# Designs tried in a protein design run: designed miniproteins, single chains, continued (2). Part 2

Each design is a single chain, and the fold is of that chain. pLDDT is the mean over its residues in the fold that is shown.

## One batch from the design tools (miniprotein)

Design m4032
Fold by ESMFold2-Fast:
Structure m4032 (fold): chain A 63 residues (1-63)
Amino acid sequence: GPFVVLQALEDFEAKTPDELSLKKGQRVAGRVVEETEEYYTLELPDGSVVKVPKSKVEILAES
């Protein structure tokens, strides 16, 4: 999938080990490997795979 830079719109606390906790204004860069109605699944530069809720982030850049 596309490489994206996401920015957290608000604080989010991970409820499962596969979710990424975020602070408002935090940016996360990664490749979208899966997309559902509620989540982006991102492969981060370190090779880890995490889920972020779509309602808590905005896309700043996509390539």
Scores: mean pLDDT 84

Design m4033
Fold by ESMFold2-Fast:
Structure m4033 (fold): chain A 64 residues (1-64)
Amino acid sequence: MPATDPLAQRILDLLAERGPLSAREIAEALGVSQATVRRTLRRLEAGGMVRRLPDGRYALAAPP
C-alpha cells in the first residue's frame, strides 16, 4: 500500500470513483493547484499507479 502522500491517496480515490480525469479536473475537485496535482501525478505515474492517456487524461493503472 504505497501511501507516500495524502494528496496522492485522494487522487487515486477520485480516479477510482469518477474514472479518467485531467490534472485540471482533479485540481478543481480537490481544491489544490494544477502544479501540485501534476507533480503528484508524475510521481504516481513513475510508481506505476496511474497512466497518462492519449487525450491527456490520467487513469488508474493496474499494479504489476
Scores: mean pLDDT 77

Design m4034
Fold by ESMFold2-Fast:
Structure m4034 (fold): chain A 60 residues (1-60)
Amino acid sequence: MPKLARAVKDYEALTSQELSLKKGDIVEILKEVNDNWVLARNLKTGEVGYVPKSYLELIE
């Protein structure tokens, strides 16, 4: 099953490699990069980029 998470707050991308999020956006986690960052796809926009793990809540 795809690993889904919800944005718990807004995140504005600081670089072109990062993914911007709005609170409540659902993302698919593609890869855990390290303890602080994941590579994710925003299911609303289809964009892929890095986001801080602290901005995401896993959906069970």
Scores: mean pLDDT 83

Design m4035
Fold by ESMFold2-Fast:
Formats: structure tokens, sequence, C-alpha cells
Structure m4035 (fold): chain A 60 residues (1-60)
């Protein structure tokens, strides 16, 4: 699935990914706690982000 950041997000741990509003990412894995493992299509970096800062753009 392709998602977009709805707001800026600053990583709070080394395992999290910082996001800019409007950034496009691919969902690699979804967890029960509402966390997503994502890959930035702009930078190629992977990390964890809360699903609350993302919106679905395309289901793949």
Amino acid sequence: AIVRAVEDYEAKTPEELSLKKGEILEVLEAFEDGTLLVKSLETGEEGYVPSSVLELVEEI
C-alpha cells in the first residue's frame, strides 16, 4: 500500500522514521498497536511510524 504523511513527524527513537507533510511512503508491514513499518519512496529509508500520521493513497 502507498501512503502519504498528513503532517510532519519527528522520530522519537532510532527505529522510527521522521516524515515531512506530503511525503509518499510504501507500507512494508502493519502491527496491531497501530505502528507501520514504512519505506520512503523519496529517500529509500525504512522505519516505524504511527499510522495516525498517514493516509492511504493507493492499495497495492
Scores: mean pLDDT 80

Design m4036
Fold by ESMFold2-Fast:
Structure m4036 (fold): chain A 78 residues (1-78)
Amino acid sequence: DPSVEPGTELRILQLLAERGPQTASEIARALGLSPATTSRHLRRLEAAGLVERRGRLYSLTPAGREALERTLRLLAEL
């Protein structure tokens, strides 16, 4: 999908899997992203059911963890 940066969303999912729940600001800082870019990616991931929001914290859903594991496995086999 040329309108999406798949590597950025994959890195967000990896970060949440490794560090647990994070705020949008913490994700932005960790990945070197602007707040606006981070919010757009998190909104897309939330809409896809891969991330959920509780207050200010974003966390990986079971579906998000499964998608992350499958994507990493496919990349390792390419």
Scores: mean pLDDT 80

Design m4037
Fold by ESMFold2-Fast:
Structure m4037 (fold): chain A 160 residues (1-160)
Amino acid sequence: SKEEIVEEVAELIREIVEAKTGDEINEALRRGIELAERMVREKADDRYIVATLIALMLLGLMHVPDSRVAPSPDGRPTPVELTREAARKILEAIDNKAPVDEFVDLVVELMVRVAELTLNASEEVRALDLVAKAARLALQIAEDAGISLSEELRDWLESV
């Protein structure tokens, strides 16, 4: 059901927030890829596919070097810090029992802000093969589902 998909995405985000090792991040990423592939096969609702793509992008951002965020006078956070902050805010919304639509909107808004800050970097991503696979799968899911990604998000996913 829609609720089961949201719970699986929430579990993946929780695993990312609680991850202390690269192996734990890689396991969560693998599960996220499997969930995304299942959603494509089952022709799930576009919003749940977007939530899964966002979870995969959060996993990908954890492997982006901190130097990819340009310094600002107000001390802008790094991509890793933004990813963890976004994940925590999403978990807070889930714990507060936000309606599914509000949860999806919050996740999309948070990820757009993270992507905008990350895309201003000129350095190469030190991506693991799993991150590159997740990005390619995200692009394929978006195309197959007719999901309109912003040019910036699409270009970022293609750069991984």
Scores: mean pLDDT 57

Design m4038
Fold by ESMFold2-Fast:
Structure m4038 (fold): chain A 83 residues (1-83)
Amino acid sequence: SIDDILKDSGFVAKLQQAFMHFDKDGNGYILASEFQDVMRSLGEQLTEEQVAELQDMFNEVDKDGDGYVNYQEFIQMMKAKAA
C-alpha cells in the first residue's frame, strides 16, 4: 500500500533525489510535468495505485492549481501521512 512506501526512508530518499535532479534552478519547486518524470524514474518500485495516491498528494499541495509545487512541502506531507 501507499503507507508502506511512505514509511520507507529509502523510497523517500530516492524521491527527494529525483526531485533535486529535476530542480535544475535549485529553487525548491517542481512542475506537474516534472513530477510525472519523477514518477516514471521510480515506476518499477510503484504500483498504479501508489502512483495515483502520490499524484493526489501532489494535487493537494498544489492548492493554487498553477502546476508548481514546493517538493519539500510534498515530502513533509508524505512524512505526516506516514506518522
Scores: mean pLDDT 72

Design m4039
Fold by ESMFold2-Fast:
Structure m4039 (fold): chain A 81 residues (1-81)
Amino acid sequence: MDLSGKEVTALLRELLERNPDASMEELLAEALRRGHTQLAALLHDLRTHLGASPAEVLAVLERNPELTAGELYAAVAARRT
């Protein structure tokens, strides 16, 4: 199912807020279980390429709720440099 970039980040924020103690691997598994393949791909990239934590991702989304998936990835990457 193809989602807009903002819809992907809105789903990610919902998933993070509903699962505050979940690891990135648990969030990825839940996204896949629900059939959210674009969200799963974003979670995989954030975890595997950036080593991002759920708390880091949520903090970026809380500051910038209008970010697309690509903009969120770039913002998280910038925080780690």
Scores: mean pLDDT 80

Design m4040
Fold by ESMFold2-Fast:
Structure m4040 (fold): chain A 152 residues (1-152)
Amino acid sequence: GMQEKKKEALNVVTGLGELIQDEDLTFELLGYVQDGELKEALKKALDYIIKSLQSESLSSFLVEKPGKPIEIVALELVDSILKLAEIAGVKLSEKLKEARKIIEDTLAGKVSLDTALKQLQELFNIASSSTEETIKQISLKILEELKEELEE
């Protein structure tokens, strides 16, 4: 029901807030979820993260965690956004579902980061670069395609 969806979305947004440095954004997203405005929470998160990926280094807007590569934090963020999208009732394309599966398998330790990056680069036709730039480009492609699906 709606209360169950709100609870799931609150858990996802709380987890997302632990990955980003902007606490004000996290509180704003929690407000939208509490009001049942799940798609507005998703749009706000997408706009912020896309802008940050375009203008900043990963370490400038993501929380650095001891023993965890920043690239894994970025993948956790993308996974959280895709989870929020499904809870909000957004129908993911087959391409976004495949991307999410690769990311989730990587976060579960079933696939190495190097293998996941190669698979995601092939899926989104992204050229090889530094690991950070590759993650930024992959994340941007996923989130931009998700934003387009919100407008359909």
Scores: mean pLDDT 88

Design m4041
Fold by ESMFold2-Fast:
Structure m4041 (fold): chain A 101 residues (1-101)
Amino acid sequence: MSKKEKLDKELLEAAANGDLEKVKELIEQGADINAKNKYGMTPLLLAAFEGHLEVVKYLVEKGADILAEIPGGFNPALLAAFTGHTEVQDYLSRLLSKLPL
């Protein structure tokens, strides 16, 4: 496994676990903020699915793709809604409402 593949995998795991400090460390080390696991889940999709609002905010601030979708058309806002994480859904939906297109 390359150093980049290891960093990307650790970023996906840290985002799913809500480990904000580890997420920051891995992104500073060059992890791909839009890395995908075997299910097409990005760090933002995993953090939104698990309800980790502070990780979601950090990833968005650093340029994560808020329109990234898994198979079936679920973006981060829809995944947060589906899992009942209303604070994450509200945050992401407010960002989407400010997009010009």
Scores: mean pLDDT 82

Design m4042
Fold by ESMFold2-Fast:
Structure m4042 (fold): chain A 60 residues (1-60)
Amino acid sequence: GMEIAEATVPVPKTGPDDLELRPGDRVEILEEVDENWVLARSLVTGETGRVPKSALRVIE
């Protein structure tokens, strides 16, 4: 199944490849970039980008 996570804190868009999230926004985790970052797709906007793992809580 899809790995789904929820943003627990605001995530600002810091670069063109980064995903902007608000608390409560859900994302599909697509792959790990490194130990601190994932590539994810917003289930709110459909946009894909990098998100810090520390901002996310896995729910599925």
Scores: mean pLDDT 82

Design m4043
Fold by ESMFold2-Fast:
Structure m4043 (fold): chain A 92 residues (1-92)
Amino acid sequence: SELARAVMLGDLEEARRLLDEGADVNVVLDENGYTPLHLAAGRGDLEMVRLLLEHGADVNAKDKYGRTPLDLALQMGHEEVAALLLEHGAER
């Protein structure tokens, strides 16, 4: 819950602190099945995506519609985020 707020606000330092304290990087944030990585990728928050991947975020997690973080980054035109996700094993 606190991690969800940090990611939504783009609070990189608070997200890092929570993850270092054992927050679940793959927590489901909302009714759509979004993980922290889905939200960061959809927002184009490159540094947050990097932080979440460093902490073991599931790069291929699917929301309730079968969309991955890569799908959201591509749909929103976030090319740098899409490239970073592909470097970390994202599937098309």
Scores: mean pLDDT 86

Design m4044
Fold by ESMFold2-Fast:
Structure m4044 (fold): chain A 89 residues (1-89)
Amino acid sequence: AASVDELTQLLLNGGALPRELKRGDEGADVAALQTYLNERRPGIPAAGAVDGVFGAATEAAVRAFQKLHGLSVDGIVGPATKAALAAIS
């Protein structure tokens, strides 16, 4: 229901993504996460193309984000990672 732009703005304004994201997931929320991670995040590699597919590049970017913010490095955008994404926006 939410657009990529809506979900990207939600992340940028300190909101949380509506579901848990992990490798193999697809959707507008994955594209929003890719856009967010690709924008001015020092120490985080590119999350790949904004294609809405949670692939290896997106997983690597999530792992780098988790390590940078002192979270468990599991590559899964669960409650703790979603809270950290919201808190730094």
Scores: mean pLDDT 71

Design m4045
Fold by ESMFold2-Fast:
Structure m4045 (fold): chain A 93 residues (1-93)
Amino acid sequence: MTEEEKELLERFLRITSEVIKKKLLEKAEEQKEKGEVKPGAERYEADGVKFHLTKEEEVEIVLEALEEALKEDPRVKPFVEEARKLIKEELEK
């Protein structure tokens, strides 16, 4: 039981990290094409690619990764719900 929960958590983290990386690279390519930087954006680097993200764009990417993880394996729903709760609590601070 506990081992199955750990396996699901590891799978959840793997899927979300891969989706987040993909979304960040897509965002970097979009910004490279348009040359636009939104007000309040901070500079980030992923795999040697430089890009800018606002707090809202960071949250959007994470929420999209949670939705993709849920689509790939519905068994990760408890971890998705916990992550959404933590994101909401951080935004309310």
Scores: mean pLDDT 73

Design m4046
Fold by ESMFold2-Fast:
Structure m4046 (fold): chain A 159 residues (1-159)
Amino acid sequence: DPEEEERRKKLEEERRERGERGRRIRSALDDPELRAAYDLAVAVVVHGRVDALLEALARIKRETKDPFERVALLILAAALVLEGVPLERIRETLDLSPEEVEVIERLVNSETREELLAVVREYLESLGEDVSGWTDEQLRERLSAAVSEVLDRLLELLG
C-alpha cells in the first residue's frame, strides 16, 4: 500500500530527525548535571508524565528568584522540545515570555557546548546578571549547580 509506506517513511524521518537533534544536544551538554536534565526529559516523555513535569517546572518558575534556576528550567524545556513536546504547550503551561521562548529555540538549535553557553550568557546578561567577564567553565559550574538544585526539587515534586 503506497499510502501506508509513505506514512511509515514520514514516521521514520521524524524519528531520525529527533535522534540527530538528541545527539547534538548531548554533545553540547558535556556536563553530568545537564545530561541528567536531558535524560529526565526523555524518561518523562517515555513514561507519559509530561504534564506532571510541566506543572512542577511551572511551580519552580513561580517560586524561584535565581536567574540561573530560570535558565535551568529553560534547558529542561528545550530538552522536552527535542523529545517532541510542542513548544506552544510548554509556553502555555510555564507562562513563558517571548524572550524565554526565543532562548528555548536557540538552545534547541545549539550544536556545541560553546553555542549553548553563549545563549545562556546572553540571556543572563539580559536579566541584569554580570557574567560578561566569566569564563565558559565558571558559567558551566554555576549553571550545573542550579540545574542540580532544580532536579532535586523536581524529584521531590514528582515523587
Scores: mean pLDDT 81

Design m4047
Fold by ESMFold2-Fast:
Structure m4047 (fold): chain A 72 residues (1-72)
Amino acid sequence: AAPDPHRVAFGAALRARREARGLSRRETADAAGISVATLSRIERGERLPSREELYRIARVVGDDALAAEAAP
């Protein structure tokens, strides 16, 4: 099935924030404690992150508002 447009938009926004911070996909994945493959799938809208994954990623890319929503 085609990726959900909301998931695609979310993944693209996450990628844009990461790139704006000058972070590679590898650096972000390592800092967030996830695999590069997992981050790649999230950024492409192929899967949703768990709440815990979202919180860690948001903290790494400096998105305090998103991190607050996903906080444990």
Scores: mean pLDDT 76

Design m4048
Fold by ESMFold2-Fast:
Formats: sequence, structure tokens, C-alpha cells
Structure m4048 (fold): chain A 83 residues (1-83)
Amino acid sequence: MASVEEVSRAVGLALRGIGLVLDAERAKTKEEAERILKEAEELIEELKEMKEKHPELEELLERAIREAEEAKRIAEEKIRELE
């Protein structure tokens, strides 16, 4: 079972994912969108690694992964629009 510290980390990463979606929607420059894209990709990798180590957190982590993937999608669209 995941420790309280590991659960706290998972919750923190999930909140970060939500924050990245909001930041991506508000991105006004290509450079800002590219930074958000990189952060979303890094978050997705971290969430996937955590899911493999802690299958008991699967539901929370899968929701967080979807949020991070949404942030990535929005950032990619913004980069294309701001070209």
C-alpha cells in the first residue's frame, strides 16, 4: 500500500495537472505554450511511473494523467495557432 507521503505526492501531482490545463488555456505566447507542453510531458511520465509502482492509486493517477494529457493537447494547439 502507498504511504501517506506517497498519497500526498499523488494528490499534489493531480492538482498540478489541473493547474497546467488552466495555464495552457491562458497561454498567450508560443514560448509560454512550449514551456507548458514540456511540463505536461514531464508530469505524464512521472504519473505513469507512480501508477506502475502504486496500482492502489490507479483511479486517482488515471484522472491526473487525463488532465495532464489535456494540458498537453491544449498546449500543442496553442503552439500551432501562435506560429
Scores: mean pLDDT 83

Design m4049
Fold by ESMFold2-Fast:
Structure m4049 (fold): chain A 78 residues (1-78)
Amino acid sequence: SVGERIRELRERAGLSQREVAERVGVSQSTISNLERGEMPLPAELIRPLAEALGVEPRELVELQVEEGIKLLKEAVLK
């Protein structure tokens, strides 16, 4: 999932949820909710989150597109 990948990228960067939240300018609860899949990743957070995680914004965009395609296939092609 998108949230699981965000957590993986954060752990690879050696950052806590609080540190990412401070860098992105959101609450720690927002990062926690994103990683659990309890909220969607807003488009406005893609760039600052990618910068905090040390990845290209494209990686987070592609992750969302891949999850969207998977969900669409499961809904239509079952």
Scores: mean pLDDT 81

Design m4050
Fold by ESMFold2-Fast:
Structure m4050 (fold): chain A 112 residues (1-112)
Amino acid sequence: LEAAIAAGADVNAKDENGFTPLHRAAFAGDLEAVKTLLENGADVNAKDNLGLTPLHLAAATGHLEIVKLLLENGADVNAKDTIYGMTPLDLALATGHEEIVELLLKNGADPN
């Protein structure tokens, strides 16, 4: 990741599914990669082809520290996917990540 950024790679490049490097790092639970990408201008609110943001993926996968870091960097807590209208809160509830549910609600997540 750092070597790719140093070589001038576009930190916001999307693959065939609309995934940016930040989506991949958030999904994988790679906190250092998330931090490095945000420091290098990664779009915290980038949407994939389903309208999922990095925050959706971190919330669904239970990566509490990544959820916190994304919110600190301006992640839209109420972003909805384009298929089911699911928010990061909906995914955290569906996956049973109670601490993430509490964090999202404290950061203005709409439970309705």
Scores: mean pLDDT 84

Design m4051
Fold by ESMFold2-Fast:
Formats: C-alpha cells, structure tokens, sequence
Structure m4051 (fold): chain A 80 residues (1-80)
C-alpha cells in the first residue's frame, strides 16, 4: 500500500459519493466519475479503465469494493 491515511480518507469520501446504495461497492462505470471527483481532470480512456478493473476484478463481479478501489488508485497515483 502506497497510500497515506489522508489519501485513504479522501478516496473513501469520493467512493461514498458514488456508493448510492450504501452496499460498499461501486460499478465500473462509476470508477471514472470517482477519479474525476478526486481532481483527475480527464477520466481515463475506456481501455485504461478496463486494464485497471481487470487487474483487481479477476473474478468478474462487475463491481468494485473499497479495497479494490484503493489498489487501483494506488497504481494510478504511481503512474501519474
């Protein structure tokens, strides 16, 4: 984990904005919106989003829980 407690709190806040059902997951479509809310002015391309999702959603559940989301964000932050 390459994320600080501050980054985790920020990501949790952003995640919660799109976790409308309160079930602790977001859809893959909502991932791009969460990233935009965190200050990424341009959302990733569809190919980039699919690559990130495939890396953490190996079981193909079509949703992203918070630990999976943190893993993706840590990788995105490292590449940026």
Amino acid sequence: AHLTEEQIAEFKEAFSLFDKDGDGTITTKELGLVMRSLGFSNQPSEAELQDMINEVDADGNGTIDFPEFLTMMARKMKDA
Scores: mean pLDDT 68

Design m4052
Fold by ESMFold2-Fast:
Structure m4052 (fold): chain A 61 residues (1-61)
Amino acid sequence: MVGEVVRAKKDVATDHPAFLSLKKGEEVEILREVGDDLVLARSLTTGREGYVGKSVLEPVE
């Protein structure tokens, strides 16, 4: 998964500065796996980095 480009399955909104807000279809690069349910990712649209739940991400075809 590290270095992989994945896409948000749905809109993700967060008020926490460590977490990444995403729009459905937004592509992110996985920088690091943090735990069972979390990755550190960078948005390819905004360049912002933050934690994202693995469950809201899907592979880019």
Scores: mean pLDDT 78

Design m4053
Fold by ESMFold2-Fast:
Structure m4053 (fold): chain A 105 residues (1-105)
Amino acid sequence: DSGLTGLHLAAIIGRKDEVEKLLKDGADVNAQKLIDPDKNASGKAPDGATPLHLAALFGHKEIVEVLLKAGADVNAQDKFGKTPFDLALDNGNEDIAEVLQKAAE
């Protein structure tokens, strides 16, 4: 399963309905992607990434907002010390970065 939960995958794809369903079904909003040497070699998502990291990276603002309402840790760090805010900025998603910064204040 590549160390990604269903919530990680829904956040990557941008499916708000699936994110909301998984959270209602008890998915861990702060689940971290497991460290995988193969994923580090070819990586589609950073090791230690939460669903919030992935929503911020892939530019899914509505999913970022849903995850924050569900109690996502805005200060969670991936294996490289990057927060969801850092990934939003790195990807040029300044509007998402603003939402994350405001949530951290």
Scores: mean pLDDT 77

Design m4054
Fold by ESMFold2-Fast:
Structure m4054 (fold): chain A 111 residues (1-111)
Amino acid sequence: NWILTVEDVNAKDEEGNTYLHLAARFGDREEIEYLISRGADINAKDKEGNTPLHLAARYGDREMVEYLLSQPGVDVNAKDKEGRTPLDLARERGDQEIVDVLLSHGADPNA
């Protein structure tokens, strides 16, 4: 992992992805922990309105979903540009384990 300054930690690529989005997508828990310790915005949205939590739910990474939900200030009910929450993405996958984790952390089944 590269040492990032606080000013760089929330930089976005051409797709609107922060380093935190990429780490959540690829399941790199050590990188997620490092980035959050450096002040990464856990609720940052990419160009599609996805937060890191959306990406973890979409890719079926339960351990990453649990880790992100343990962080203070996480928006469990954030909506992408299609109005989908992380819970909606987990339901589309049929991933009942991730659905249950999200509901236990305040996901609104009617959002």
Scores: mean pLDDT 82

Design m4055
Fold by ESMFold2-Fast:
Structure m4055 (fold): chain A 60 residues (1-60)
Amino acid sequence: MPTQEAVAVKDYTGTRRGELTLKKGERVLVLSDDDGKWVLAQSLVTGEIGNVPREYLEYT
């Protein structure tokens, strides 16, 4: 898929290496969404790349 924007609908704190920490309202670019459970995304606020649960994002 081409790069898609999304917004964090609630706060998420990454607990493992490779997870992304997000605050509610933070915008991200979706880089990969292969399994519907986890999304590889880049924060547009911090520039960090990592995995977050799909349920924490609303696609715009």
Scores: mean pLDDT 78

Design m4056
Fold by ESMFold2-Fast:
Structure m4056 (fold): chain A 60 residues (1-60)
Amino acid sequence: APVTATVLYDYTATLDDELSLQKGDKVTVTAVFDNGWVEATVLATGQTGLVPAAYLKVVG
């Protein structure tokens, strides 16, 4: 099953493939990259994009 994470800090996308996040959002992590980035989907909106892994807290 995909891993659920909570957003720790507001993030504003700076590139077209990045995802903007609000603190407290719930996301599903779909891929983890070796450069400190993850692909995530916001559970409330279904939006998918790249975010810094440091902005997420894995739940479980």
Scores: mean pLDDT 79

Design m4057
Fold by ESMFold2-Fast:
Order: C-alpha cells, then structure tokens, then sequence
Structure m4057 (fold): chain A 104 residues (1-104)
C-alpha cells in the first residue's frame, strides 16, 4: 500500500464527516489511517471524537489504546484496552495485545 492510498482514504472520510459530523465510523477510520502513518497524536484526536459519538465502539477504544502504547503511555494504553474488552470481550486487537503483554 502506497502513501497515495492514504491520501485518497483521508479525503473519503473527511468528505463523510462533512456530510454527517456524527459519523463515528468515519472518525475511527481516519484515526486508523493516521495510526498506520505513525501520526499517533492525530490518531488519538480522531478516536476520541469517534468514542464521543459512539461510546460503545470497542474497536475505537482498542486502537486508541494501541496509539497510546506506541507513544509509550502504557498506563493509558492498558486502561483503554480494558475498556474495549468491557464493551466487547472478543475484540481481537485488545485481546491480542493484552495476551502478548501477559504471556511474555
């Protein structure tokens, strides 16, 4: 996947947000794209907006935890992964990351 693919994806979700500012999925998808680009501060902002709109979005909490983990904020990362699992105990990202951390 090239950097050009991220630009197209960002434009798509920015347009979706302009049409519907309450589209939690569009904010979560922008957060994911910025996470893939390594822009964790922007990713966190978009995921925070996603969970403000949809507080039951377990995937948004899980990826927010991953972004904090990448920034070295381990306490916040663990808190968000636990929140994701409280909403969806089968969330694959939160389960996978916590299982790896606990299994060594």
Amino acid sequence: VSSGNYEETIKKYEEEIKKDPNNADAYANLGLVYTLKGEYDKAIEYFEKAIEIDPNNADAYAVLGFAYLQKGEYEKAIEYFRKALEIDPNNPLARGVLAMAEAF
Scores: mean pLDDT 78

Design m4058
Fold by ESMFold2-Fast:
Structure m4058 (fold): chain A 65 residues (1-65)
Amino acid sequence: GPTVLARVVEDFEATEPWQLSLKKGELVLVDPAALNGEGYVRARSLATGREGLIPAEYLEILAEV
């Protein structure tokens, strides 16, 4: 599916090595079709280029890119 631009709505602190820590207001790219059965999406930080899983509830979708 198309990649979407999303904004982090609340600080997320990774507790597992596959998760991505992000601060409120950061911009990420996500594939919404890659939502797993546990409510996580794979996100890529625009600031750092790092990738990992974050709960979809921490993200506000802004636009498809």
Scores: mean pLDDT 79

Design m4059
Fold by ESMFold2-Fast:
Structure m4059 (fold): chain A 72 residues (1-72)
Amino acid sequence: EREKILKELEEKAKEALENNDLEKLQEIISEALKLGLPLTPALREAAKKLLESSGLNGNHEEVIDIIVEDAK
């Protein structure tokens, strides 16, 4: 079941990345983290996109590091 959820989130993340849908990307990443799922390349790109769009005020590196470390 977790594998099925991960696959669904990956497909949604891919679509949201193609559409630049930041709200959907945020929802997808939040759900993946809440469930403790490993971050695949698609989910990592989604997280990166969100942080880039959040922008210029900068303490987002620690958030990325936490996300990336959980994917190990």
Scores: mean pLDDT 67

Design m4060
Fold by ESMFold2-Fast:
Structure m4060 (fold): chain A 72 residues (1-72)
Amino acid sequence: MSAKEYFLKGREALNAGNVDEAKKYYEEAIKLDPNSQVAAFAYATIGSILKREGRYDEANEYYKKALEIISK
């Protein structure tokens, strides 16, 4: 399974309300291709999930990782 396929599975799970499953799929996408645009989107999406959970400091760290990948 490719990083893109894991990302799409994460998006599908998130749309279904399965936040924990979505997070696992996004983490797998990052692990498979950590410096890709897909990984950047996965980091940003996890950041958004953390922000919704009130975990603002952790969310900001994930957003920084996404920006670092995109800015390179």
Scores: mean pLDDT 84

Design m4061
Fold by ESMFold2-Fast:
Structure m4061 (fold): chain A 160 residues (1-160)
Amino acid sequence: APRVLVINAARPGSLGHRFAETIARELERRGAEVEMIDLVELKLSGESIGNGDYSGLDRAQEALARADGVVLVFEEVDGEPSGNLRFFLYNVDLSLLEGKPVAVVSVGRTSTAGLDELVAFLEAAGAEVVARVHIRTDSTDVEEQARRAAEVLVEALRAR
C-alpha cells in the first residue's frame, strides 16, 4: 500500500486538526498506510533543541523518508504558515520531499497568502504539489474537501 505521512500543524480540537484526522481516514479507506504526526506534540521548541533533544525532529524526518506522499495541514497566521510548521520546514531535510506528491491544506478566512508561500517553497524544494486546498472557517463541506484531496493524492501515488 502507498505510505502517506499526514503532518498536522493545526491546534488540537481546531477545524484544521479535524480536517487532518478526516483526510487520514479517507486515505486509509482508499488503501493507503497512514502515519500522522502532530507538530504540537513534537519537541520542536528551541528549548528542546538547545538541550540536545532532537527526538521529535528525528521521528518526523524518519517518517518523511518512509512516506511515498505527504499531506501538510496548517492554519493561516498573519499571512504566513504557523510557527511550528515554519520551524519544522527550517530544520527538516527538504530533499526528502523531492519528487513526492504533496497535498497542502490551509485553514483560515479568505486569505491564502500562507498557502501560496508554502506551495512555492515546497515546489522549489522539488515536491510535486498535487492538491492545494483552502478551508474557510465558515466552510460546511470539510468532509467533502478532505475526500477530494485524498482521492487526488492516492491517484497521483498510483500513477507512479
Scores: mean pLDDT 83

Design m4062
Fold by ESMFold2-Fast:
Structure m4062 (fold): chain A 81 residues (1-81)
Amino acid sequence: SPKEKAIEAAKNGDLEKFLEALQELYRETGNLKEAVNFKDENGKTLLHIAYENGNEELVEFLKKLGADTSAKDANGKTAED
């Protein structure tokens, strides 16, 4: 799915594949904030994944797109925690 592609690209630091997956998500949802802020099975957003993998370029890009820096995962942790 586009969500799984975005998660995999974020884990691998593949910005080009990430942008392709994000564009597909935006086309399906019609809402960029929804596309950027979806949660996986553990309540993690793309921002959580980017921080966990030390991908500073993706972190800054997601923040510019309106990623919610206060979003908490299933353990009550933000991406910056």
Scores: mean pLDDT 81

Design m4063
Fold by ESMFold2-Fast:
Structure m4063 (fold): chain A 98 residues (1-98)
Amino acid sequence: MEKELLEAAEKGDVEAVKNFKGDVNAKDENGNTPLHLAAENGHLEVVEVLLGKGADVNAKDKNGNTPLHLAEENGHKEVVELLLEYGADPNAKDKNGK
């Protein structure tokens, strides 16, 4: 189930993410996809696997934040670079226009 993928992405469980066979773009109650949770926590290898599985690099949570916003806010430079390589929009604005 998608909840297992969300938990794996948040924890950095690369093998669980690699072996997942469902919707990689499922959202939690806050609108976070697995890619949001991996990016927020700096799990570079999980981010790479999710993007390779077709994760939406520009998905927005309930606050209008993309995975790129969360990686930047938390100082995960390597994740920021990887997201930009996969087409993350550096000009995407959250609900506050930031």
Scores: mean pLDDT 83

